# Designed miniproteins, single chains, continued (2), part 91

Each design is a single chain, and the fold is of that chain. pLDDT is the mean over its residues in the fold that is shown.

## One batch from the design tools (miniprotein)

Design m7150
Fold by ESMFold2-Fast:
Structure m7150 (fold): chain A 84 residues (1-84)
Amino acid sequence: SVEEAVAEARRDVELAEEGLELYKEYGDGTDLEGVAKAIAGRLTAIGAAYRLKILLEKYPDNEEIKKLLEKAKEIAEKAGVKVK
């Protein structure tokens, strides 16, 4: 359903924001734990933009998904990935 898709998209963006904060906090770390957290955080941060682009193709006129995708793109760009 569209409602379920929007709810999942919102959760993805929230997790991406958390991932970006982990990447920012641990990105300069050189120990195993810090490096692992930075990598996991960055993957989470960029993953939302990728998934929401696919979701918008399924629901092209959904304004909430469009807004969430724009937020996800900003998060991914802050994690060092260019999103078109």
Scores: mean pLDDT 86

Design m7151
Fold by ESMFold2-Fast:
Formats: sequence, C-alpha cells, structure tokens
Structure m7151 (fold): chain A 85 residues (1-85)
Amino acid sequence: GPVRDVLRVLAKEHPDLLDLSDVDNSKSSKDAIDRILDRNKLPVTGDDVMDEITKRLKNTPYIDHGRVVREVLEKYILKPALELK
C-alpha cells in the first residue's frame, strides 16, 4: 500500500535512519512504522502515525495520497529522528 511504498523510498534516501528490512519484513503498515519508531527511540506510536495518515487521506484526492503520506512520515518519523542524531 502507499504507506509501505513511501517508507521504502524514505529508507533508500535515509538508510542510516530507516532500515529497509523493517519495511520488507513487516506484517502491516503499522508494524513497519512501529519497528522504525522503536529503532530510532521515538516517543510516538504507530497508531498515532496511522491515525494521522487516515485522517488526512479522508480529505485528500487519490492522486495526492503518496504526497500526503510522505508529509506525515517526514513530520512524525524523519524530522524527529534527524534531530536525535
């Protein structure tokens, strides 16, 4: 789905923050997010991130889904992980 597809792109762009194996070995989008959050010691939960994605996608045209998912993942995962490094 779009969440794991965006996570794979981000893992390739930032391999020191996101491990591609956490995405590819995940059982779901939430599982992938939880693994990445745990690895980076981030205080948010995969449920919090998935809820925000779901909320934003309800009001978003299908063609913009990848962009919106990327914006949420950058805000809640990538930027906080960079600040801790």
Scores: mean pLDDT 82

Design m7152
Fold by ESMFold2-Fast:
Formats: structure tokens, C-alpha cells, sequence
Structure m7152 (fold): chain A 80 residues (1-80)
């Protein structure tokens, strides 16, 4: 499922201890949503793949990117 793929991608980033709080928040939001739209799924997948493929990004840049998708997930929860 889309959720399972996103959760698997999040697990790839869990090796970075600086991102633990952000990743836990995202995991919870993804698990709580009954459905994820195709557009939101693509946005999250693209962002996670970008972070995974660019380890040279600063912790701040990674946290900002994760914060953007966390906000998008929160919006999807309110306006499904």
C-alpha cells in the first residue's frame, strides 16, 4: 500500500539520530490517516527520496523538508 511504502522510506532515514523526532511525528501522522491522496503520496515520496539521495543536506534543510510534508499530512487529515 502507499502507507507501507512511505513508512519503509521513513525507516531508511531512521539511521540519522538528528531526525528522530521529525520521523516519529511523520510516522504517527501517516499511520493515523485512513487514506492518503495520490498527490500527497507523490509529494511525500519525492521529498523522502530527495533526502535519502542527498546525505550532504544540512540537518536544518532536512528538518525543514520533513516539516513541510508533516504540515501537508496534517492538512489532509482535516480536509480529506
Amino acid sequence: SKKEELLEKLSELESDPSLQSELEGLRKLIEELPHISDSLYEQILETLDYIINNPELSTLEKSIELGVIELALAVEKVFP
Scores: mean pLDDT 81

Design m7153
Fold by ESMFold2-Fast:
Structure m7153 (fold): chain A 94 residues (1-94)
Amino acid sequence: IEFLPLDAEGEALRAEIEARMRRLMTERGLSETEAAAEVLADWFGKEEVREAARRAAAGDTSPEVVKTVKDALAALYVALGALTEAEAAALAAK
C-alpha cells in the first residue's frame, strides 16, 4: 500500500505495531480488535502526535508535521486491520 512508505523506517514501524499487538494478544489474552485499540490509544496519547495533527489542520504543511501525521495514520490503519484495499487506494489518491 503506497500510503505506508516502503523504506526501512516504515517497515520497522509496521513490524513494531504488529509485534506489540501480538504481545498484547498473547500476554493479556486480548482479541485482535482489543489489541489494536490499545496500540492506537498509546499512539494518539502522545502529545507530539496531537500537536502535529492540530498544526496540519491549521494548514501547516512542513515536512515534519506531514510525516508525523502520515506515520500516525499509517499506524492506525495497520493496527485496526480494517483498511480494505479499496480504502487504502482511495487514501493514497488524496
Scores: mean pLDDT 60

Design m7154
Fold by ESMFold2-Fast:
Structure m7154 (fold): chain A 74 residues (1-74)
Amino acid sequence: SKAREAAIKLVAGRILYAGGDFEGAIDTYVEAAKLAREAGDQELVDEALRFLEQIAKDHPELKERVEKAIEEVR
């Protein structure tokens, strides 16, 4: 299901983030949010958005990139 695909993408994004691939994590969380939205799973959408916001807080230099990513989902 698309909800399961979204959940798998959230795990993949977290692995990328932990490995220092912040750009890959952002793109993967956007993909997860889009899949979750298609599935009607608002909790997974909100989780992906929280992870994106956390990247902007931890890495202020990525704030503009994260804001663009969040706008793409909304």
Scores: mean pLDDT 88

Design m7155
Fold by ESMFold2-Fast:
Structure m7155 (fold): chain A 100 residues (1-100)
Amino acid sequence: MEEEKRKARREMTLAVASATVHGILLAAVALELKRKDEELGERLFEVLGEGMRELSRAYKEALKGIEEGKYREAMERGKEVAEEVSRRLEEATREGLEAL
């Protein structure tokens, strides 16, 4: 039980870290691309903003789940959302790099 909670927390943390790294990369690509194609750069910033809002919402839901004693479920759900956000940010970064 305690080891399972530690594992769930670690996996959630790694997923959030991955989403954060991809978010930073997307922001850098969007900023550079905005100088060449302002509309596409703005669109990539919108994708980043939406992903960050979804991740923030998932974090708040996870905190509520922890308070209700659903620690493992909250961490696993947070991981799923962070992994999905990370995937979308990676795809947007790839699109931006191809447009540079």
Scores: mean pLDDT 80

Design m7156
Fold by ESMFold2-Fast:
Structure m7156 (fold): chain A 80 residues (1-80)
Amino acid sequence: MEVDDALAAILAKVGATTRRFSLEEVYQHFLLYARKAGLFDPEAPSIVRLDPALAAVLGVSEIDIADVEGIDAALLRSVL
């Protein structure tokens, strides 16, 4: 799949050099970005509190990575 320019720019901060990803690759880069930016909630480790740039791209302020269907839906909104 291909991600939009805004998501590609965010994922490039964690070494993503292409706009074409599998869903698993998008998820892996998302998790790397979240860890690098310190976005995981320390009291709820499955909750990622999105920064303003990522929230604008995904249309949500937080993602629960334990909700696999929810995170897949949020990431798919950003792919072509």
Scores: mean pLDDT 68

Design m7157
Fold by ESMFold2-Fast:
Structure m7157 (fold): chain A 61 residues (1-61)
Amino acid sequence: MTKEEVLEKLIETLESIPNPSEEAQRFLDELKTKPIEELSPELQRRINTEIGYEKKKAEEA
């Protein structure tokens, strides 16, 4: 899975939350307004974690 695909998935997930926390709203704003390289360390970590989960899921399938 590419970083761009993980980015789209994260945006969809955050947008699906009915009452997102301030942190979730901040992440969504960053994902929509900043280039991927300029995302906060927290978002970079989240993206890397999602890539890891997708890889693990593929290995167990």
Scores: mean pLDDT 71

Design m7158
Fold by ESMFold2-Fast:
Structure m7158 (fold): chain A 86 residues (1-86)
Amino acid sequence: DELIETVVKIARILGAKEEELKEFREEAEATEDLRAGLQAAYAEAVRLAEQGDEKAAKIAELLEEVLEPAEIEEALAKLEEQLAKA
């Protein structure tokens, strides 16, 4: 699963240990829930990257490679809605 491999790469950037990555790989499936979670993670990564977080910028780039353009647009629209309500 390209999606699962991308999540593992992101977790390694964030400092996850190999034991945690092994457990995640055994439990994780490329489900709609996982894709929705990655859309939320993309929005968060974009927000943090705008604040100067270099790791978040790298994570956003990795997520852009695996998410569909429509999923990226939905994530950014939800981010704008949340910022407007905050």
Scores: mean pLDDT 75

Design m7159
Fold by ESMFold2-Fast:
Structure m7159 (fold): chain A 76 residues (1-76)
Amino acid sequence: EETEKEIERIVERVAELLAPKLSPDLVQAFAEQARKEMLEYEKKGDVAKAVGIALLGIAMTELSPEEARAAAERFV
């Protein structure tokens, strides 16, 4: 469960960084979907896709609030 704990830490950190830019409901929805998809890809051995979701979350922290909201809405 070390990988599951690491996924949780990544998702929590991204959610913290997105909190000033997104509504609380959208932050929660994004975090839940990201956690779910990263765990699904990890179970399938698709590490590249799991990492891609983490990188998407990090990239969203660099976007404007409008762009971050649009990206989160498309992802959820």
Scores: mean pLDDT 80

Design m7160
Fold by ESMFold2-Fast:
Structure m7160 (fold): chain A 58 residues (1-58)
Amino acid sequence: DELRKKAIDYLYKNREVEVSFRDIAEALGVSTGTVRRTFNYSKDNLEELTRDRLLEER
Protein backbone atom coordinates (compact mmCIF):
# COMPACT_ATOMS: atom_id res chain seq x y z
CA ASP A 1 0.00 0.00 0.00
CA GLU A 2 1.48 3.34 -1.09
CA LEU A 3 -0.02 5.22 1.84
CA ARG A 4 1.52 2.76 4.31
CA LYS A 5 4.95 3.23 2.71
CA LYS A 6 4.66 7.04 2.90
CA ALA A 7 3.60 6.83 6.55
CA ILE A 8 6.57 4.58 7.40
CA ASP A 9 8.93 6.97 5.58
CA TYR A 10 7.49 9.85 7.63
CA LEU A 11 8.11 7.91 10.86
CA TYR A 12 11.67 7.16 9.76
CA LYS A 13 12.41 10.83 8.94
CA ASN A 14 10.91 11.96 12.26
CA ARG A 15 12.39 9.19 14.43
CA GLU A 16 13.87 11.72 16.90
CA VAL A 17 10.42 12.98 17.98
CA GLU A 18 7.19 11.45 19.26
CA VAL A 19 4.79 10.82 16.39
CA SER A 20 1.02 10.20 16.60
CA PHE A 21 -1.52 9.05 14.03
CA ARG A 22 -2.66 12.69 13.86
CA ASP A 23 0.86 13.85 12.95
CA ILE A 24 1.06 11.26 10.16
CA ALA A 25 -2.41 12.21 8.91
CA GLU A 26 -1.50 15.91 8.79
CA ALA A 27 1.80 15.22 6.99
CA LEU A 28 0.14 13.00 4.35
CA GLY A 29 -3.01 15.13 3.99
CA VAL A 30 -5.41 12.34 5.02
CA SER A 31 -7.74 11.66 7.95
CA THR A 32 -6.58 9.87 11.11
CA GLY A 33 -9.17 7.20 10.30
CA THR A 34 -7.43 6.53 6.98
CA VAL A 35 -4.07 6.13 8.76
CA ARG A 36 -5.56 3.77 11.36
CA ARG A 37 -7.28 1.68 8.66
CA THR A 38 -4.03 1.47 6.66
CA PHE A 39 -1.99 0.24 9.65
CA ASN A 40 -4.76 -1.64 11.49
CA TYR A 41 -2.90 -1.50 14.83
CA SER A 42 -2.21 0.62 17.91
CA LYS A 43 0.18 3.56 18.31
CA ASP A 44 2.62 1.28 20.16
CA ASN A 45 3.29 -0.61 16.92
CA LEU A 46 4.63 2.57 15.27
CA GLU A 47 7.91 2.21 17.18
CA GLU A 48 8.35 -1.33 15.81
CA LEU A 49 7.74 -0.14 12.23
CA THR A 50 10.28 2.65 12.72
CA ARG A 51 12.87 0.11 13.91
CA ASP A 52 12.12 -2.20 10.95
CA ARG A 53 12.55 0.74 8.56
CA LEU A 54 15.93 1.58 10.12
CA LEU A 55 17.07 -2.04 9.74
CA GLU A 56 16.10 -1.98 6.04
CA GLU A 57 18.44 1.00 5.50
CA ARG A 58 21.40 -1.02 6.77
Scores: mean pLDDT 65

Design m7161
Fold by ESMFold2-Fast:
Structure m7161 (fold): chain A 60 residues (1-60)
Amino acid sequence: SSNLLLSAALVNYLYEQGVISLQQKNALLALPEDQRLEALSKITGFNEQELIAFSQQLLA
């Protein structure tokens, strides 16, 4: 789904920016799509809608 691609792109971006560790990146990418955004929300403090908006900006 589109959300799978968006959440994976966001995880990779956050790792490249040094926001998350390699261990956190690997753990997040191993999660199903529907659990990945929730886990990202808990790690970053942003809500899922904010994370989706950031992901869409990365693909523009």
Scores: mean pLDDT 76

Design m7162
Fold by ESMFold2-Fast:
Structure m7162 (fold): chain A 84 residues (1-84)
Amino acid sequence: SVEETLEQGREYIRKAKEAVKAGDFEAARTYADKALEYAQKLEEAGRKVEAAILYAGVGEIYEKLGDHERAAELNERALKLYEE
């Protein structure tokens, strides 16, 4: 379901945030990339708002990791999905 896909993506964002706090930047990237897979699945399913939520969450992780360019790309993607 869409709800289950969104919940799985959010769980990976949560794990990524905890990994950042622990200083495990490799694990943080791995979890963020897994959350990105769920964002892409939601986008392909036409669930733009739910996909945007996950893209923005992944963007926040990359911002915390110092990957400002990738964070900006993900945040721009999220913004475009919120525009319908």
Scores: mean pLDDT 89

Design m7163
Fold by ESMFold2-Fast:
Structure m7163 (fold): chain A 82 residues (1-82)
Amino acid sequence: SSKDEEIKLVDQVRAVVAQAQRLRNEAILARHNGDDATLAAKLAELRAVIAQGEALMKQLPIENRLFKLQLAQARAAAATLA
C-alpha cells in the first residue's frame, strides 16, 4: 500500500537523520581533539548523509517538517565545523 511505502521511506529518513547526528558528534569530538584528518573525513561523510536524507525526503508524498529541520540543523553544524 502507499502508506506502507511511506512508512518505509520515513523509517529510512529517520535512520539517515540518526546517522547524521552520530557523524556530527564524531566531527565535534575530532575538532575538540585537534584531529584534522578525522574531522575532514567525518564532515565529508556528514555532508553525503545529509544529501541522502534530502533526496529521500523529496520522495515523501507530504513534506516532513521535523526531518527537514533536523537535516538543516545538521547542515548548519557541518558549516560551523568546517
Scores: mean pLDDT 88

Design m7164
Fold by ESMFold2-Fast:
Structure m7164 (fold): chain A 94 residues (1-94)
Amino acid sequence: ESEDIKILKEAIEFLKELREELEKGAPIETVKEKIKEYIRKLQEEYRDNPVARAIAAELQAILEEMETMSREEAIELIDKFIKSLEKLLEKLKS
C-alpha cells in the first residue's frame, strides 16, 4: 500500500471518529485538542509527504474556523472534508 493511500485512510478514519464524537455531544475543546494532536502526528511521522502536509493545513484551517462556528457547522465542515478525502482516495486506488 502506498504511503499516500495509508495517510488518506488514516485521516478519513480520524475525521469519521471526530464527527461521531461531535454528534454525540463531545465538548468542542476536546475535539479541538484531538485535531491539534493529529496535526502534530502528521507533521512528525510524514513531514516530507505533500498529502500529509495538505491534510495538516486543512485541519489547521478547520481548527481556526471552529473558534467561531456552532457544533452543527463544525459537523458539516468535517463531513465536507471527509467527502473530499474519500474522492481523492478513490482516484488514487483506481
Scores: mean pLDDT 85

Design m7165
Fold by ESMFold2-Fast:
Structure m7165 (fold): chain A 60 residues (1-60)
Amino acid sequence: SLVERMRELVDKATELAKKARELQERIKAGDTSAEPEYKKVVEELKKVAQEITRLRQELA
């Protein structure tokens, strides 16, 4: 169902946001090795956010 799909996307977005925060803290501490992974996580989070928006529009 659309409700189940929305729940899955919200859960995934929460997990990605937590990971992004952890990586951003590492970058602020001077760990440049975290930059590529941070970029990947942010890109994936944007895709998940777009999918959530798409489903909301479909429900409206």
Scores: mean pLDDT 83

Design m7166
Fold by ESMFold2-Fast:
Structure m7166 (fold): chain A 94 residues (1-94)
Amino acid sequence: SLALQRAIDALAAGDVQGALRYVLQSGLPLSPEVRAALEEAARSGDPRAGLLALLDFLEELGIFPQELLDEAREALAAGDLERARALLLELLGR
């Protein structure tokens, strides 16, 4: 999806809000819970909430290594947003 590629590029540029908007625009069949989390994070403008919502989205896809997902969640819990972003990009092959 072009929207997903734009989401990855936005995340790589440090634009968490842009990444959230592109995921929501992707047309992917998202659970109501993940969609609500992405929409709330996009409204909040909070980068931690945004990265957490993106992590929950990646977990829902079920295709990524659990160990990297767990490391990203631990980084978010510790408030290390740059490490969390880097781990999400690693999951996406960037």
Scores: mean pLDDT 85

Design m7167
Fold by ESMFold2-Fast:
Structure m7167 (fold): chain A 84 residues (1-84)
Amino acid sequence: SAAFQAVVAELEAALDADPSVTPAVKERILAAIRSGDPAEIARIYLMLRFMEASREAKEAVFRAASYALFGRLPSEEEIRANTA
């Protein structure tokens, strides 16, 4: 969908802005999000947490993951609860 493509583009920009995210890590994150596989999405989310990635990168991954898994964008409250 156009909405999902827009969310993925926003994620891609956020990952490119984070110097802790290598091109290989970026490709793995994008592949997991595009797959819609809950297990792969969970793995990349935990990886991003352990890497101490930027807040912006974590928020962008959470938005894209929520859309891939549930077909909707998360609320600001859900983002805050899951990215603090």
Scores: mean pLDDT 81

Design m7168
Fold by ESMFold2-Fast:
Structure m7168 (fold): chain A 84 residues (1-84)
Amino acid sequence: GPVVLLAAERELEDVKKALEISKKQGNKKATDLLQKYLEEHERLLAAIRAGDSAAMAEEQKRVREVRNEIKEKNPEAQKILNDL
């Protein structure tokens, strides 16, 4: 639905901003994790646009898995995301 699409588009833009900030800081580990997070959000947005409920569920799971990896392994990347 339009609410899910709009939320996914806004989240993608925030992840893009976080990636640019991490690149400017020169933190390669944060940049690599945020790049991975961006790619999963792009796949989720594609699944939403296609109306593929099975793909949406799988990509939502992958987005959560990468978010948890960021929280556990990279406090700097998590801080960038929290400040947006």
Scores: mean pLDDT 88

Design m7169
Fold by ESMFold2-Fast:
Structure m7169 (fold): chain A 85 residues (1-85)
Amino acid sequence: SDFDEDLDLLREQVINRLISEGVPEDEARRLAEELVEALRRVREKLGLDTTYRVIQRYYDLVLQGKSAREVVETTLELIDDLIAQ
């Protein structure tokens, strides 16, 4: 399972995109950690396949040209909705 390696890569990508868009480094790191921890909770509660579908949705939002902040916030909202069931 390369899941932890995939999350490490995602964390780094999220931090770099947020910083490139003018988000302060400390806030960028905090948002990236919040997203990674939320994805770990999805995996624990709903399993690996569901977690990778959430990661796919994250990348879909990136490809649509959404801001780094909007992509993180939208993904966190999707995770909250999934976990609330």
Scores: mean pLDDT 88

Design m7170
Fold by ESMFold2-Fast:
Structure m7170 (fold): chain A 100 residues (1-100)
Amino acid sequence: DKEKEYEELKKLISQLSPEAKKALRNFIDAVEAGDLDTAMEYLKKLLDILGINTELKTLVDRALNEKDPEARAKLQAFFDEFKATNAPILKKVLDEVEKE
């Protein structure tokens, strides 16, 4: 049920702090612009705010702090997939939440 999934996503995004919403917005905008360095910075900020400590956070830390070219390439691939799949939906939800 896509309508139920959309409403659940909207509820989750609505529960984010103002700082997390801003970081998510800036992350989506950077991904859409193809700005890898800015996208990595805002993803790190978003993950830190949310307290997320996954393999993705480790990959971002390697790419930003260690300038690891393999980590950068993997994040570019992840951002390309995110841009094509989830970014349009998240942007739409965030736009609706910010209007309310």
Scores: mean pLDDT 81

Design m7171
Fold by ESMFold2-Fast:
Structure m7171 (fold): chain A 75 residues (1-75)
Amino acid sequence: AEAAARDARIAELEGRAKELETQAKHYKNIYDDMKKAYEVDPSAKPAYDHMKTVYDNLKAEADRLRAEAEALRAA
C-alpha cells in the first residue's frame, strides 16, 4: 500500500478517536452524576443506563478506530 495514503488514514482514525474520547469523558461525567440519583431512587436508573450506554458506545467506537489505526501501522 502507498505509505502517504496509509499515514493519512491513520491520522484520520486517530483524530476521530480522540474526538470521540473527549465526548465519552463528557458523558461519563454526566452518568457519574446521575448514578447518585439512581443510588437513592431506583426510578432514576433508566436515565443513568441511557447516559452510560451513550458513553459505552462512544468509547467502543473510539477503541475500534484506534485498533484499526494500529492494524494499519503494523501492516
Scores: mean pLDDT 83

Design m7172
Fold by ESMFold2-Fast:
Structure m7172 (fold): chain A 79 residues (1-79)
Amino acid sequence: MQNFHLVVPKETSVDEVKAVIKKYQGNLGTVDYQDTTIEFRGTIPANQFEKFTADIRELTKGRAVIAPVTAGELFIGVG
């Protein structure tokens, strides 16, 4: 699984973003409503991440910012 941080404009449909996450067998962790954006954190299978990114960009007309998140603790840290 690849952790992601997704930032979309506040006018974006949260339900449509959730549907795209579910379409690619992802798990939604948190939704954080900001003044001008909505932030999503979750996981997507690594092999689906590029398709997920493309669908989100189409949904938001290229206004989404998507970043893969590295935990920094892959096999040696305890957090």
Scores: mean pLDDT 77

Design m7173
Fold by ESMFold2-Fast:
Structure m7173 (fold): chain A 73 residues (1-73)
Amino acid sequence: HHMEREEEERRRKETLEKYLPKIQANPGDEEVKDEILEESMRETIEWLRERGHDEAAEAVEKSLKEYRENKKK
C-alpha cells in the first residue's frame, strides 16, 4: 500500500510540475487547467484499474465525464 501511495503522489507531482510553467505563463487560461485536470484523472483511472480498484476507477471516470459535460454548458 505504501508503494501505491508513493506512485500516485509521484505521478501527481510530475503532472503538476510539468504544467506549472504553463499555468504561470498563461494565468487564467482555463484550457491549460482543464488539460491538467483531465490528464490527472485519466492517469488515476488507469492506475486504479491496474491495481484492481475497479469501483474507485469507475467513480473517477464518472467524475471526469460529469466534468466534461459541465464544461459544455
Scores: mean pLDDT 71

Design m7174
Fold by ESMFold2-Fast:
Structure m7174 (fold): chain A 92 residues (1-92)
Amino acid sequence: MKRRTLEVITDVEEIRRELEREGLSVPSLTPDTTLIIQRVEWEDEEGSASRFVLILVTPDSARVLKEVRESSGPGEPAKLLEEEERAAEERE
């Protein structure tokens, strides 16, 4: 099974709390800053894989602050996550 969840946070205080929760240094935030949280989960009989990405968007830039990829078992889900990542964005 594949599950994809996208969460968009535009409140500066909520962005700060999410970054602190993840143990990240909080940069200077403006009211125009948006935090995008992307979660992708893959599950099959061979195992599971997940991808968690935090993207900070400002008027002038978009920056990946944290990316976590986990897999249980060497199965197909890990490959599918990698293919989707390459299709969606340039690997950083």
Scores: mean pLDDT 69

Design m7175
Fold by ESMFold2-Fast:
Structure m7175 (fold): chain A 93 residues (1-93)
Amino acid sequence: MAEAEAVRETGREAAARLRAEAEREDDPKAREVLLAAAALVEASARKAAEAIENGEMPVPAEEIIERLRRETEEVLELAKNKELPLEELSPLS
């Protein structure tokens, strides 16, 4: 399969897992953090895939995929332990 497509698919799968965890979360702030993390993972995967397609990515696709999976597992573990950072962010900042 194309390496860029594998990165995009990994980002979509990671985002889906984070959104599924958000649906199980009773704390509105924790849910918002999980949804934001899902959006960021998809955006990062898309940007990395575009860099691969343009020949501008010095890092192998396998390393990008491993990083996306690791970061997703870390966020999910924080959610499971009720340790998500619930910092107040200004919506206008």
Scores: mean pLDDT 77

Design m7176
Fold by ESMFold2-Fast:
Structure m7176 (fold): chain A 85 residues (1-85)
Amino acid sequence: MTETVTISADELSDYVTENNINFHTTPIGEILKDYLIEKKGLPDNLEILKIVDSYGNEIDKSLTGEELLEKYGPPKSFTVTYSIP
């Protein structure tokens, strides 16, 4: 099943800080997947299909937070499309 969810930058920032995640060096797709599993109770085998920032840019899930900020600037939110097998 394919679903879409919007995560605010503030929600993600709080999660990153609470869990001592290195945002700058961690792929954004891994951070978002961990957030969905831990905060939304989704299964650990979920697959992220698409990430769109608040500016409408489609974000490659392998980009680190640093690469994302340098390429697209700081987003207000991420809209994540994911599948559960």
Scores: mean pLDDT 85

Design m7177
Fold by ESMFold2-Fast:
Formats: C-alpha cells, sequence, structure tokens
Structure m7177 (fold): chain A 98 residues (1-98)
C-alpha cells in the first residue's frame, strides 16, 4: 500500500507538470508579442526541469519557439492528454492503496 501511494504521488507530480506545460503553451499561442511568447516557452522549460526532465524541457521550449500556432496548439493538446492520463493512473493507484 505504501509503495502504491508513493507511485501515485509520483504520477500526480508528473500530471501537474504536464498540465502546467500545456497551460504555458496555450498562453504562448495567446501572446500578443514575441517577448511574451518566449516568456511562456521559458516557463514551460522550467516546469519540466523542476520535474526532473531538463532535456525534454529544452526540446519542448525550442519546438514551441520555432513552431507555428497550430503546432504549438497540437503540442499543448498532447501534454494536456498526457496530464489527464497520469492523473487517472494516480487516482487508480490511490484507490488500490485504500
Amino acid sequence: KEELEKKAKEYETLAKAYRDVANHLRAMNQAETEEERKKHAEKARQVLKDAGYSELGERIAKEAIEGTKEEISQLGGDFYRMAAEYERKAKELKKEAE
């Protein structure tokens, strides 16, 4: 049970990080200036770095800065779906631990 709770917490942390990335990518698409776009890309990078995924953060920030609004929207949608999947997995593990 303790191992399941620990794994659930890890998945919750990852889900939150992915959701925060998706939110920053959405904000990047809503940005009126290049400075605001870069700021949100940097925040997405920092979220992934803080979650322990520095290399992924660097790659996603680059892809977002170089990408079109459509590509950024798709990328954000992917992170949103991943966040929902890990949140669901965490909830299932917590239920098993009870």
Scores: mean pLDDT 83

Design m7178
Fold by ESMFold2-Fast:
Structure m7178 (fold): chain A 60 residues (1-60)
Amino acid sequence: HMEEFEKKLKEKIEELHALVRRYHDLLRQQPPGQVSPEARALHEEIRKKDEEIKKEIEKL
């Protein structure tokens, strides 16, 4: 059922939004113009999650 697939996609998008919020929180604690390795790692995780969501959409 398409409806159930859409629900799962929405949940994954919400997870991505939570990761983005964490990334912004982490950046707020860094000096301006500097990105820590921790922030870079979290950004990579966000990118991977985004790719995962895109792959799910492509299945349609």
Scores: mean pLDDT 77

Design m7179
Fold by ESMFold2-Fast:
Structure m7179 (fold): chain A 100 residues (1-100)
Amino acid sequence: ELSKEELELKLEAKKFLLEVEDIVAKAIELHPEKKEELTALLHELVAALEKYLETKSEEDKEALRAAAQALIELLGELDPELAAKAKELFEEFEKKIEEI
């Protein structure tokens, strides 16, 4: 059985990923030539998040932040509004995981 804190963390992570995946899907629709690059960065973000959820280490938290920043930077080159939304989602997620 999951603790309440572990369940809350997993639910927040799932919500964050669903919203980021929607942003990436919209970016791909607008810029289909960037599909491979956007998909690769999304996969890197997912992998970094899964590792952080397993270890909860500061090193893996920094890796998660770096992966999120890389995706946000590419989004910013393609669509500044989508990049701003992704940045807000990540900042909200970081705040939520610090409260848990």
Scores: mean pLDDT 85

Design m7180
Fold by ESMFold2-Fast:
Structure m7180 (fold): chain A 109 residues (1-109)
Amino acid sequence: TKEELKKIIEQAKKLYELVKEFAPEDIAKKGREVIERAEEKFEEATDIEEQKLLAQVAVVAAQAVYVADEYPEEAREALELAERALEAEDIEEQKELLKEAERIVAEAL
């Protein structure tokens, strides 16, 4: 449901606020930008699969900022992939980019 996905985005934003001070400044800034863009697109999205993808982009961005203190290069790569997922027009390409970003941050967690 859209309401449950919105709660996931809010949880991602809370994680970001808790961890942003420990991340390199460039990573914290990019993480915030990716989360904000995902939230903006989520509010306009009418398709449930797109809404799920956008919520997951916010989660991955917050998790990338969380791991950035120990794994800054992995965090940068994951954020670049998440940003590319937001820019891609094909949902299948978006899902593949996001899945790779998720894999990178999961290995660092």
Scores: mean pLDDT 86

Design m7181
Fold by ESMFold2-Fast:
Structure m7181 (fold): chain A 77 residues (1-77)
Amino acid sequence: MEAADAVLKVARERNLTASQLRDPSVREEIRKALEKVGITDEEEIDKVIDAFINTMDKYGRYATYEEIEKEIEKALK
């Protein structure tokens, strides 16, 4: 899923924690990555970021790509 891939790329390249994903400057970087995959609506961007943060808070190091993708897909419905 392109949205999950975009968020994960930013988070992994920056080695970000869930708390850092709530930072406005980090949100802006993720927003730009999501816009590149066709997600341009502010509400949808916020839902994707919040779904990713919540998955990381819940599972931490044990969060799989499939779990992250599923939660992001659910948030975009």
Scores: mean pLDDT 74

Design m7182
Fold by ESMFold2-Fast:
Structure m7182 (fold): chain A 65 residues (1-65)
Amino acid sequence: EVAQIKADLEKVKAGDFSGFSDATKKELEEALASGKSDVDILKIINKEKNYHLSDDDLNAIAAEN
């Protein structure tokens, strides 16, 4: 899951929202437009993809990037 969510984050930051639901695409587009942090974007991806990663895991991933 960690490698997958890292790939999803890179994809989203590149403006590629393919593979997400329409609702999640809008949420991700708004988050990027609003300058949300990587951890906030990761929380959206984690919820959509159901990776079941903890907030601590997401914070660690964001800190590594």
Scores: mean pLDDT 78

Design m7183
Fold by ESMFold2-Fast:
Structure m7183 (fold): chain A 63 residues (1-63)
Amino acid sequence: SAIEVVARYGAEEVRRALLEAGASEEEAKKQADRVFEEMKAQPDVLSALETAARALRELLEEL
């Protein structure tokens, strides 16, 4: 589905950003997996993209 494709892309971006910010591979994977599931659970692509953007903002503010 389009949502699953977008969720996979968003999760990879989260993982990449966290690794670049110095997070461990384990933590980056955990957060990426969480974002993937949250995006996949959204009713449409726009909601999935908003979920990814919000998660990225929150995670980057914690680093």
Scores: mean pLDDT 82

Design m7184
Fold by ESMFold2-Fast:
Structure m7184 (fold): chain A 61 residues (1-61)
Amino acid sequence: SRSERQRAIQRLIEAWRKLKQATTRAAKEEAVKELLRAVRELREQGVDIYIHPGLLQQVIE
């Protein structure tokens, strides 16, 4: 539904902000997990979105 997609988009934005602000490996890994969860939820809502795993690995390492 539109409401469910809006909530998933909001979670994606929040996870991205957390990732940008993360200074420890543990915080970055947690933010990446939340980001991937939001991406999965958006895909289940019919949004054609993909984040390459290699990009996320570069942020953590």
Scores: mean pLDDT 76

